Designed miniproteins, single chains, continued (2). Designs and how they scored, part 83

Each design is a single chain, and the fold is of that chain. pLDDT is the mean over its residues in the fold that is shown.

## One batch from the design tools (miniprotein)

Design m6872
Fold by ESMFold2-Fast:
Structure m6872 (fold): chain A 92 residues (1-92)
Amino acid sequence: APRPPLPPEVRERARKLLEEAETAIKNGDADRVFALMEELRRLGAWLEVARVSGLISGKPEEEIAHAERLLAMTPEERVAFAKKNDELAKKE
């Protein structure tokens, strides 16, 4: 089943963390970027994590689409998908 939407308070906090991460990327503060990504992950803000990852890689739309696919999967399907993607990335 798809993940239920985050509560409004959590979504607002995730938005602020995303804005801080965008500023940290602009300033070249990698340690701050990764700390903010971990806080977003703890909130379950996977779309915001994907946006930050996309800003780092220059592919925000691709990263967001990938995160949306993962959020639609069961936990077991996500583990299998992550393992398959890790195996493919190691070959490229």
Scores: mean pLDDT 70

Design m6873
Fold by ESMFold2-Fast:
Structure m6873 (fold): chain A 89 residues (1-89)
Amino acid sequence: SGELADRIRKVVEEARKKIEETAQKVGAPKGFANAMYLAVAAAAHDPEIGKKLGEKVLEDARKRFTPEQVEELEKVMREAYDKAVEARK
């Protein structure tokens, strides 16, 4: 019962690191990075909930950042989401 949980935890922690690095690069506040991380963590358990949370975070990003900054955030979110979903059963 540890192998799947360990794999998900590793993927989610790696996603957190990449999200924090990208958020810092575009000048997003830590609260934004945390919201992105929570969406990816949710996707590891329920892809539909994770997608909805991620879409909400990106909607908020589009109101606050440049199109180029939003593209960077969307890219890291998409890559993290896909890895979290792949790490599932």
Scores: mean pLDDT 82

Design m6874
Fold by ESMFold2-Fast:
Structure m6874 (fold): chain A 69 residues (1-69)
Amino acid sequence: DPALLARIARHDWGLSRAELEALLARVEAAPDDATAQAIAVEATGNPSWRSRSKDQIIAGLRAALAALA
């Protein structure tokens, strides 16, 4: 649900569009799943990212960013 993802990014994660774009770039540059998970958890405060692959994190962040467009 794009509206739910936009609300999560803005209200639960507290991230602006620019911060979300910067987070996506950092995750895309990560060499492995563990590094991508650590970046996402630190930026969002959400430990559920620890159970996601790098590709799943990228997909989630792209969906949130698209929902904010």
Scores: mean pLDDT 77

Design m6875
Fold by ESMFold2-Fast:
Formats: C-alpha cells, structure tokens, sequence
Structure m6875 (fold): chain A 96 residues (1-96)
C-alpha cells in the first residue's frame, strides 16, 4: 500500500494535481507518524506544504496528532487500517 500511495502521489504531482498529491503525502506522513518514524512523517508533511501551501502542512500536522491520540485510545492497528483503507479508496478514485 505505502509504495502504491507514493507512486500515485508522484503521478498526480507530474499531472499538476498538487492538491491531490499533497493529500496523499499527508496520508503517508500520518502512516509513518503512527509507525514512530517521525523523520519520514515530517519529510512528507514538508513536501505536502511545498505542493499545496503552509495551510495543508498545518492541517496534516493536526491530522497526525489526532490520529496518534486515536491510536492511543483505540489501538494503532485499528487506526492504521482505517487510514490505509481511506488512502486506497482515494487512489482508486483519482486514477479512475
């Protein structure tokens, strides 16, 4: 899934669909944040901000914090699965 999301984000970026690419990079940031890879999470958030502006980066940071709080309450695996399902649905929608 992660590799598929990275490939889809790059394709959207090449097509000039910067908002959609940034949304996928935010999703990748949240996944890596939930997995404890804060450095990769920040790198994807920075890329989303470059494509779609500081507000998108700030929204991504907020979304990551909310996902981490949900993971603490509900379990990381549950939150990761819901996020992966959401990202796959988004990729299938934008590629069709």
Amino acid sequence: MIKKAEEAAKELEEQGKNQEAADLYVGLAVIHGLQGDEKKAQKYLDKAGKLAGQQKKDQGQQGMQEALEEAKRRGTDVVLQQLKDTIEGFINHVKS
Scores: mean pLDDT 83

Design m6876
Fold by ESMFold2-Fast:
Structure m6876 (fold): chain A 81 residues (1-81)
Amino acid sequence: LSPEQQALLAEMVALERRLRADPADRAAADGLISVARQLTATGDSLLNLAAGIALQEAARVADPELAARLREELRTVLSAA
């Protein structure tokens, strides 16, 4: 993995933890979607899988509005894989 990709993966983990601690953290949800898009833009299947797992786990703990947005992004990630 490039240093940039490693940083994105670390940021993704941190954002997921923020949502687990505060299910209404809109900034964390928006950040996670942004990071997931950057990872999937690489075209790497393993990075796409990692983004999908993070979005799925975040959607399980987020409030209903944020969970809906995270699940919509997850559908995009899964269709790209």
Scores: mean pLDDT 82

Design m6877
Fold by ESMFold2-Fast:
Structure m6877 (fold): chain A 88 residues (1-88)
Amino acid sequence: MKEEVLKAIDELAEKLNLSPSTVNILKLVAEGVDDKDKQEEVLKILKEALKTQDFISFLNKLIDVLRDDPIAVLALAVVLTVVKREQK
């Protein structure tokens, strides 16, 4: 499961041309997810993002799934803020 999540992050990074810093943050967040049910939900969200290419929707869904991890939420909120700022 964790290996599949990391591989899906790499595929999303290639498809959306994500910065190395963003990819590193996503991988660190994913490595911190020890709950198997949360890992399955993260993988599902990653697969959806690969189809839709909606990175903002992906980040919002990921924050919701990981809401019980304040460090993960903070890291993802920073990424979301940077992405939204760059689009304006």
Scores: mean pLDDT 79

Design m6878
Fold by ESMFold2-Fast:
Structure m6878 (fold): chain A 66 residues (1-66)
Amino acid sequence: AKKKAKEILEKELEELAKKFGVSKSTLRNAFVNKDVAKFEELFGPELVPGVLKAVEAAEKAINTEL
């Protein structure tokens, strides 16, 4: 169960990294640390709500499978 949840999260992070042209590693570290300031640095403040919403959707999918 946790392994599948991690795979879903990794896939979502990879898609976001490709979409916004940022490093997957940098995005993963910001996500793990819940570093909103880093999201603002990477995407700009106008896109942060959309990025956070995508992250919340991934967490919800994980919780639904667990």
Scores: mean pLDDT 67

Design m6879
Fold by ESMFold2-Fast:
Structure m6879 (fold): chain A 65 residues (1-65)
Amino acid sequence: SKLEGEIVYLLQIAQHKGERVTAGKLAKELNVSVSTVNYHLRKLEDAGFITKEKVGKRTVYSLTR
């Protein structure tokens, strides 16, 4: 979907800049709800395109490859 492509693009930019990405940050950038972002992040993770890491109370997302 367009939104999943946008999520992947934002993750690529953030990784290049050494920035951490949370669902909340993606929701703000894309002007959608956190629930909408979480739904698409779960689909991308299940497909193996992204990974998640828990840092304290935050979940941080990155591209697998």
Scores: mean pLDDT 84

Design m6880
Fold by ESMFold2-Fast:
Structure m6880 (fold): chain A 93 residues (1-93)
Amino acid sequence: KLEKLKEMEKLLEKVFDYLRKIEETQGPEAEKYLEKALENLKKIADITGFVKPLVEEAEKAYKESPEKALEVMRKALDQISFILSVELAKLDE
């Protein structure tokens, strides 16, 4: 369980980095980073199902609009970070 949570933490950091790069980049590079961010969110869902609904919401938004996808992904990222912090805290209790 701990190993999976640590792997999720690494993937989450990559998603944060890609979202930051989207703000710094314009044109096709920004879309590429959005795709990579979504790909890493899907990998988090593959590790554990408890984040799957948040990732599904981000994927749905991505199919509708890149702008909506970015907003939903940021919200999903915040929620996944919160859930991950709670799960990590449980391992110390």
Scores: mean pLDDT 74

Design m6881
Fold by ESMFold2-Fast:
Structure m6881 (fold): chain A 88 residues (1-88)
Amino acid sequence: GLQLQQSLQDAADLAEKNATGPFSKETQDKAVQHLLQAAQLLQQMGATQQAQQLQQTADDLRSNPSKETAKKASDFARQLLKELSTRG
């Protein structure tokens, strides 16, 4: 749905800012929230594996804040967006 795509896009953009620019805890906290919102929406759609992977990505970003974990979070959110955009 539109809300899932928006949550993934926001998470990807915020995580990318921390991966490529100066690190911000506020930006990280917002990225984590959008990842968790997207995971909840995926769970409601029955996409349980993707929801669990996204929850793990959010937990990794929260527990080990770095440019590398931010890049991984951004890359994964963008991958899910691409997969959703090819669904008819």
Scores: mean pLDDT 83

Design m6882
Fold by ESMFold2-Fast:
Structure m6882 (fold): chain A 91 residues (1-91)
Amino acid sequence: MPRLSKEPSAKQQELIEFTEKLLREHSLEEAVEEAAKKGVELGLSKADTVAAVAVATERAALEAGLSRAEAHRLAQEAGKRTAEIIEELEK
């Protein structure tokens, strides 16, 4: 699973905040789809977009009161789906 090894770039931070907002108002699937498109629009790499969406999902899950293990599972699923969407957009 991709992870941030240091503080996110300004564009990654923008994507994290965008994704966290979407996760408050939309389903995980809808939020991930819009976040993946936003990452591409921002000119982020696939790896950076996946990492940003995964981090945002884990933070949102923890804020919602989910366990660390459940938050990590959702972040991993969100990251995988983000990668799939970006691969579809690159075709």
Scores: mean pLDDT 81

Design m6883
Fold by ESMFold2-Fast:
Structure m6883 (fold): chain A 64 residues (1-64)
Amino acid sequence: ADTAAIQKLLGHVRKALDAADAGNTEEARKHADEAVQIGLDSGVITPEGAAALRAEVDRRIAAA
């Protein structure tokens, strides 16, 4: 039932990480926010998982 939500979440995670690695901070955060929204709304991720995802994106932005 949640396969479509998982695929959308993973697509936005990939876009967020790719944008972060490219130095595109605005695009990285936009896709991270979309992934968090999809994951929390569908119950696929926990609030702790959402925080970890945002922290990973921010770490990659800082490393770019």
Scores: mean pLDDT 84

Design m6884
Fold by ESMFold2-Fast:
Structure m6884 (fold): chain A 70 residues (1-70)
Amino acid sequence: SQKIIDNIIHSFEMTVRQAKEMGMSEEEIKKLVELMIETSTEYAKRQGLSQEEIEDLVKRIREIAEEILA
C-alpha cells in the first residue's frame, strides 16, 4: 500500500543523496540504483504490491535518481 511505497521512495532518495555527498561517481551511483531497484521490487512483491504498483514504483525511482544526478 501507499505507506510501503512512500517508505521505499524515502529510503531510496536518502541513500542516493548520501552516495552523491560522499563523492561516489555517477557510474557507481547508477549501479547502486539498479541494485536498489532489484532489492526494492523483491521487497514490494513480498509485501503484496501489484505488478502495476511495482512498475510505477520503478519508474518513480528512476525519475528521482535522474533528478538527483542532474
Scores: mean pLDDT 84

Design m6885
Fold by ESMFold2-Fast:
Structure m6885 (fold): chain A 83 residues (1-83)
Amino acid sequence: MDRDGDGRIDYEEFKAFLKEMGFDLSDEEVKRLFDIFDVNRDGYITREELLDVMKRFGFFDDSPGALKAFLKPLIEHYRKTGR
């Protein structure tokens, strides 16, 4: 996920990551998800921030399978509610 090795993921990298996981999202949906993970609102998501959010939803693993299982309900919720 972090290709630069500095532990920071920007918006473009996050969008690419979601597409690699098989999610076809609008820019608005990607931005809303990014804002959830970007707790400090500095324009970057750290691996630690991602794990902290996942732990709040009961996920303690950042494997691709766990990330996909965590993100899928959030994406489906936004699509169903129109928010």
Scores: mean pLDDT 67

Design m6886
Fold by ESMFold2-Fast:
Structure m6886 (fold): chain A 85 residues (1-85)
Amino acid sequence: MEQEILEKLDALGQRAAAAVHARDVAALAEVLDELEAFIKSLEELSPLVLEAARTLLEQLRQAAKALDAPELVERVEALLEELEK
């Protein structure tokens, strides 16, 4: 289970990197939507999964800034704050 969660997070990170290379804000938003839904579907987050999710969210925040998408930056920051609680 946990390995499958980590593989999903890694795949989302790869898709985010591809969106930045393509300069595709819509693709980046889709990755964020899927990540948010996935995190919310998890009943319990292990410390390892939580750290991986935070790392991916920080990557998405940098990607959103690189694509000049301030609304996505705000969404990532809000999700990071929720993840710290």
Scores: mean pLDDT 82

Design m6887
Fold by ESMFold2-Fast:
Structure m6887 (fold): chain A 86 residues (1-86)
Amino acid sequence: MKVVKAKLIAEVDGEKYEIEIEATEIGEGVTKVKITVKNLVTGETYSQELVIEGLSAKEAVEALIKALKESVEAAGGKVLSEEIEE
């Protein structure tokens, strides 16, 4: 089973967030993604799960990192660090 994990630290409006992405290939052409976002200032955490068809675990993680970076930048924030583990 192929698993790809990524961790991002982002800063938006003076607050820091830790974003963890875990993508697991659960079938042929089917990848389950869990996204966990933790506010490092308040300690609040929320998570969501997605099922993506047609992408590998690596492709799913790379697409989500790109979307998250664009969202953070659109909010006037910055991505401070990015780490991918295969």
Scores: mean pLDDT 83

Design m6888
Fold by ESMFold2-Fast:
Structure m6888 (fold): chain A 110 residues (1-110)
Amino acid sequence: MTVEELVERIRELIEKIEDPAQRELLELALRRAEEAGNKKALVEILLEAAAVVGDLETVEEAIKELLELGVDESYFDKFVEHVEELKKNGLPVKKSAEVFVEAYKKVKEK
């Protein structure tokens, strides 16, 4: 993905977010990453926005892109372990975290 493609995809996902506070935080993150030309940060924002919206396919694509950019698989494994531990202890888990876990499991199965 190019920087321009990432910015457009992120903007489309942000428009689908119903929570105004979450939208504002992601718009601020997008602006900073775009100004810095930071492709890795843009892919991380794409992942977050897609997870909040529940776009499983885009989360899978963003995870694959982060792995190609050199993000260690152990980072994702630790996050999954954390979410599973929260669920085991009856603690609340964000819907976006559940979407991420489902997408990451699909990436590992392929």
Scores: mean pLDDT 84

Design m6889
Fold by ESMFold2-Fast:
Structure m6889 (fold): chain A 107 residues (1-107)
Amino acid sequence: APPPLTPEQAVRTAAAGIVAGYELEKRGEADIDSVARTLAAYFRAQGLPEVAEMVRKAGEAAKKYGIDEALEVLRKTAVDKMGLSEETARRAVEEGYRLAKESLGLE
């Protein structure tokens, strides 16, 4: 197994997964609920149940309200539940967003 993710790495990975899932759902290539469920299972397997719950909430927000609300859920949960600073949480979410966009060939 890879070494345990830091809280910042976990938030970045969660953001990238949710953004990718949202964009793939727009293309009809994936379902955000399935992506969020898979990502939550991954974080539970890594011993990060708080990140798994964060991903579940963000996936629901993306489906109901869109990506901007999902990114706010990720940022707020990283601060409130994982003890990250507001600046660190914001940066991790922004980096995850960029990684997903780059991976999908989007600007």
Scores: mean pLDDT 85

Design m6890
Fold by ESMFold2-Fast:
Structure m6890 (fold): chain A 74 residues (1-74)
Amino acid sequence: MEEREKRIEEIIAKMKELGLTVTDEFINKLKNDELYFLNAEITIVIKNPEDVEEARKRIDELLKKQLELMKKRS
């Protein structure tokens, strides 16, 4: 499986665990919009309290990827 597809499945699973509804539109955006995908990953990290100690490291990495994508779109 593609790494991105596996990661999208993890995001969907985590959102369902958090009691959030997952729509086809949301899944489509995760697949087709890389910036939206990164934003969703950041949101999941923030909403998972067990990862608080590692959250900053992962958020920093995801924010760097987000900035690189924004720079490419500029």
Scores: mean pLDDT 68

Design m6891
Fold by ESMFold2-Fast:
Structure m6891 (fold): chain A 87 residues (1-87)
Amino acid sequence: SEEIELVREFGEEVIEVIKSSEDKEEIIKKINEIAERILSKITDPEVKKQVESLVKLTKESVLTESNDRTISFVDSFVRGLIRELES
């Protein structure tokens, strides 16, 4: 599924950004850039809404939690969403 590949790509790119920087402002800026690109390719409104929620929660986590906890959150959310889309 194209939607599953886009969700996986979002998670992989966001986790890489969080791993590569300690600057929260830079991380948020790059997450917004990734989100805009990925969301522009999603045609399913339900999947789009789930990814929009993931973006919002990930940005909140970057500001309030450790980078390791944010990575774990993104990985868990993406895995759960992919499983739901495969069902």
Scores: mean pLDDT 88

Design m6892
Fold by ESMFold2-Fast:
Structure m6892 (fold): chain A 62 residues (1-62)
Amino acid sequence: GFAEKVAEALATPRSEEQKEAIEYTGRALLAIGERVDKAIEERKSTGKLGDSSVSKEEIEAA
């Protein structure tokens, strides 16, 4: 099934360099997710959808 195909793909032998690249990508995606979540929460708090200098600074600092 689909799950078995995913497991086979993950079990594919990889070099340490390839594993490091995968881990780096995972960390980058987590950082992006945190930034997006913070931006959404800020927009909910302020009730604004438009860009502002303060809002942009807070998002960039995250």
Scores: mean pLDDT 61

Design m6893
Fold by ESMFold2-Fast:
Structure m6893 (fold): chain A 83 residues (1-83)
Amino acid sequence: TEKAKKYFEEALKYYEEGDYDKANEYLDEGIRALIEEGKRELARKMNLRIADAYYDNTTDGVVDEEAFNEKVKEIVEETLKEL
């Protein structure tokens, strides 16, 4: 899981910088790496938490991008603790 860990660490760096586009690119690469490394259940749980965060931060079809991305950052930090 070294590849997934490195992608998630890069994602966190860009979330801290407020570069959500770059952060989400590295997030997607990290989730893909988890699947390739056989951690499919962890990837599935992460995707479900991201979907829940999107739902919780969306009102009448409008997403609060800052609040959503801050929550995704928390999910990435927690996932790194399991790696």
Scores: mean pLDDT 84

Design m6894
Fold by ESMFold2-Fast:
Structure m6894 (fold): chain A 66 residues (1-66)
Amino acid sequence: LEEEIAALLALPREEQIARLRELLTSIGVPESTIDAIVRAFAEGSEEQADRLLRDAVEGLARKRAA
């Protein structure tokens, strides 16, 4: 997952958004959360997008662990 995130960050913005959405959907992140992350990415708020992404992944992990 960390390797996949690093690979996504190396791609052009539009491709990053497409790949990120596909990846997050495949691991079960809610559509509303994916939309929020994609929006932050599209707006150029990479720091915000990274925070949202990290929080979503942690939230999903906690949900599965519970």
Scores: mean pLDDT 71

Design m6895
Fold by ESMFold2-Fast:
Structure m6895 (fold): chain A 96 residues (1-96)
Amino acid sequence: AEEAFNAKDYKTAAEEYERLFSKGDEQAGLNAAYFYILEKDYDKAIEVAEKLAKSKNPRIQAAAYRLLSHMYENKGDTEKAEEWKKKAEEAEKQAP
């Protein structure tokens, strides 16, 4: 439940969603990356988002590019953040 995530068990939520992503649930992959961001585990968030960036689903790919842009901005890599932002904008034009 959403209220359980508000209790700050972000690591357990991220690990459970990553487990679902390993079974082919790409939406769970986005959720895992989001909870890793809340936990400030940017390395795991980047790893999950880079896998999602290879998705054949334009919506998932665009969301992954947005997450990567956000992560590199948080790491102070403004050049990579802008590169991923541009890729997200291009992918969003192809999304329904």
Scores: mean pLDDT 80

Design m6896
Fold by ESMFold2-Fast:
Structure m6896 (fold): chain A 75 residues (1-75)
Amino acid sequence: SEERARELAAEKLRELAEKYPSIKEPLLRLADLLEAGSEDAEELERLMDELNAAANEEEKKALLEAIAEVAEEVA
């Protein structure tokens, strides 16, 4: 379900926030929005831009892996 996908995504983002302090704040904000079921596209786009600007290659790969894991769990 979409609710389960959001819960898993929020959990994965919080795990990444503990591992990558440089992008912790935008990851935690994104997790909170997803858990709340927010459809604020403007805020989501802003947080994605912030993550893309701040994240290094390793952090970006970790984010892509987290997205793939959530997609597999809800497929």
Scores: mean pLDDT 76

Design m6897
Fold by ESMFold2-Fast:
Structure m6897 (fold): chain A 81 residues (1-81)
Amino acid sequence: SEAEELIEQLLEAIRNKDWEKAEEIARQLEKLMEEEPDFEKRLEIAGRVHIEGARVAGVAEYSEEEIKKLMEELREKAKEA
């Protein structure tokens, strides 16, 4: 899905410390959330994006392995209604 692809791109931009790209992708995700007709799916993805954004803003540091696990968790959440 488009949301899953953007989440993966967001995490990659974060790993590369490309904050400008990460911010742009986050805005694209926010727009997709606003356009999603399933309110519950919107809340789940928005919540995950918010958590990841807070972690990336320097609240927590992640190894490559931890980032991969977060990506998998986000994919699972995005697939669940």
Scores: mean pLDDT 60

Design m6898
Fold by ESMFold2-Fast:
Structure m6898 (fold): chain A 77 residues (1-77)
Amino acid sequence: SQIVDVMDDAIRNVDWIAFGTSVGMMQIMRGIGMDDPATMRTVYDRIQQFIANHGSSMSDFQRRQMQIDRDTMAAMI
């Protein structure tokens, strides 16, 4: 999806704001039932990639928030 493409760009560019906005949009879409489980798995994988690629450079707050977002997505699959 277009949102996943934005997430992929954000991972490459370490664009925390673009990544967080995309995750938030996907959580809203899932909460209102306007998405599919395959897309949720894809978003979960992108959160895992961001943590793996950039977790060591994140603040403690950013790491905790990303982990919460990951666990929230996992619960929605």
Scores: mean pLDDT 74

Design m6899
Fold by ESMFold2-Fast:
Structure m6899 (fold): chain A 60 residues (1-60)
Amino acid sequence: SPLAERVGAAWLEVANAHPHGPVRVADLERASGLSRREILEAFREVGQDARVEDGALVLV
């Protein structure tokens, strides 16, 4: 899906920029241009449960 593709690209960008730390939702929002809700919707769309803990995205 377009949202899942956009989130995937943003995830790689954020992970490459911050290789030592967790993927922060705020950084993912900036890189993708999507809201927290849209990012979580994109993960649900591909059957991946995701949550936000301490500002970081955690896959379940």
Scores: mean pLDDT 78

Design m6900
Fold by ESMFold2-Fast:
Structure m6900 (fold): chain A 91 residues (1-91)
Amino acid sequence: MTWADLLAAVEAEREAFLAASSVDRAKAAEYIDAVEALLRTQLAHPDDAALIAAAERAARELHLRIVEEEAKKRNNYNEEELERARAIAAA
C-alpha cells in the first residue's frame, strides 16, 4: 500500500469515527486532523523510517479508536434491548 492509499483509508475511517463519536465530535475531529497531517508529512518524506513508524502507529491508534467507538455504540443498543426485556419481565 502506498502512503497515499493509507491517507485515503484514514480519511475514509474519519467519517466512521466522527459518526460513532456522539459527545466529543470536535476533539475526535482534531485528533483525526493531526493524524492526517502526520501522514501528509510522511508522503513528503517516504524514506524517513522514523516518520513511517510514527504514521503507522497513528493509523493503528485511529483504527483502534474507531473499533472502540463502534463497540460502545453496539453496547448502547444492547442496553436498550436489555431495558426492554426487563420492562416486559416486570409487567
Scores: mean pLDDT 60

Design m6901
Fold by ESMFold2-Fast:
Structure m6901 (fold): chain A 60 residues (1-60)
Amino acid sequence: MDLRGELLTFIEERLRQLSSDPERLREFQAMRDAFTGHGTLEALQTLVDILQQEEQERLR
């Protein structure tokens, strides 16, 4: 898988983990759609960073 495919896979995995919080899931789905619409690896990497930060906050 190329880098773009790996980032997209990571995003989908994290969105599945947010299924217990439908408001947050909806917010991140909207961000995913916006970021993938930009078509840049930088946008996808930014979304991954946001999702990783949210994951860490939930583990506290």
Scores: mean pLDDT 73

Design m6902
Fold by ESMFold2-Fast:
Structure m6902 (fold): chain A 69 residues (1-69)
Amino acid sequence: SPLDQKLQQQADQNKSSFSATIIEVDQAYMDKQGIHDQARLQQLKANIDDAVSSLMDRLLQSELKQQRS
């Protein structure tokens, strides 16, 4: 349905937006502390991306169930 398409698009955009924002905050914090460990930053980025992707998928599935029931 059009609503299902809109929810999917919103979830995809939210994932990108939240992931980028959290990574930016963590990077700013590390910069303030003088921490420039690129390996650690890459690990944080990967962990954040995975967590945000899981959360967005779960929220989308929950919303679709509510719309159908």
Scores: mean pLDDT 69

Design m6903
Fold by ESMFold2-Fast:
Structure m6903 (fold): chain A 91 residues (1-91)
Amino acid sequence: LVEELLEAARAAREAGHDELARRLEAAARALAAAEAGASDDEVLELLARALGASDEEIAEALSLEPAAPLREMVRRQAEAELRAARAAVAA
């Protein structure tokens, strides 16, 4: 999934979709950090910033306790970003 996100980011950049490439690269970094054993707070902060969240929104998100493991949430978000990016580039 990390490799797929980075490959999609390269394709987006080659097509002139620099903003999309930046978002995909950020999602790949967040997922890679989660897989490497970064804390839930670090992973959530990376994801929130990648999605354009404000410092206030990040602080609120960090106050929440997820019911599922954060790694699973990050993986699902990364998969959603990849699907959206592939649809956007195909259009």
Scores: mean pLDDT 68

Design m6904
Fold by ESMFold2-Fast:
Structure m6904 (fold): chain A 61 residues (1-61)
Amino acid sequence: SAPPPLSPAERRARRAEFARRLKQWIEETLSKQGPTPEVLRDLAARANAEIAAFEAELAAA
């Protein structure tokens, strides 16, 4: 049998933590590399990939 699903409260907590970490990573990257078009494009692509991976992991949990 499959493991029990995460509660709505647990899902909200994981999303909140993920959002804080993602925001910190974006801010640190912009601070180190500056907001050039190339950096912004790479950040958008990586952020979208990280969000997709997180949502897939959360759906599997």
Scores: mean pLDDT 82

Design m6905
Fold by ESMFold2-Fast:
Structure m6905 (fold): chain A 75 residues (1-75)
Amino acid sequence: MTQHIGEVAVEVTEETFPPEKAEKAREAAQQALEQGKSPQEVLSAIAKAVGISPKTLSKMVKEREKKRKEAEEKG
């Protein structure tokens, strides 16, 4: 679950930001996850890489995850 939140944040940045910022976000996320940082630290690192507040990114991730669950919960 912790890793999934970081992955969703990277997906959001890839869809929202230019490729160069998305690349920085992905690298920041991977480094933070490999270092065993908390989900909040991972989100903060990604937000810093793309130049937005961690709260903004967290909101986008929650919205994306909720929408994904609504679409994917057919099982």
Scores: mean pLDDT 74

Design m6906
Fold by ESMFold2-Fast:
Structure m6906 (fold): chain A 83 residues (1-83)
Amino acid sequence: SLKEKAEKLVDDYFNRKISREEFLKQLKELGLNAEEFDKRMDEVEREILRRYLAGEITPEQASRLFYEEARKIAKELAEKKEG
């Protein structure tokens, strides 16, 4: 499914198998809104950084949250494309 392909791209990106530029390019090739993904991830990164600086989360928790949110955004973009 398109969701599974999008999730695999997120996994490949976070496992450093592809660059951020290549990741966004491949999302666009799947017909997904790569620009919306990038914008939403910038907002996520800002919020995670805020929580980290406030002492609410550890670096490990921040990395996990960033990964989980990236998967969520990719799935939502795939759902919009299919529905």
Scores: mean pLDDT 85

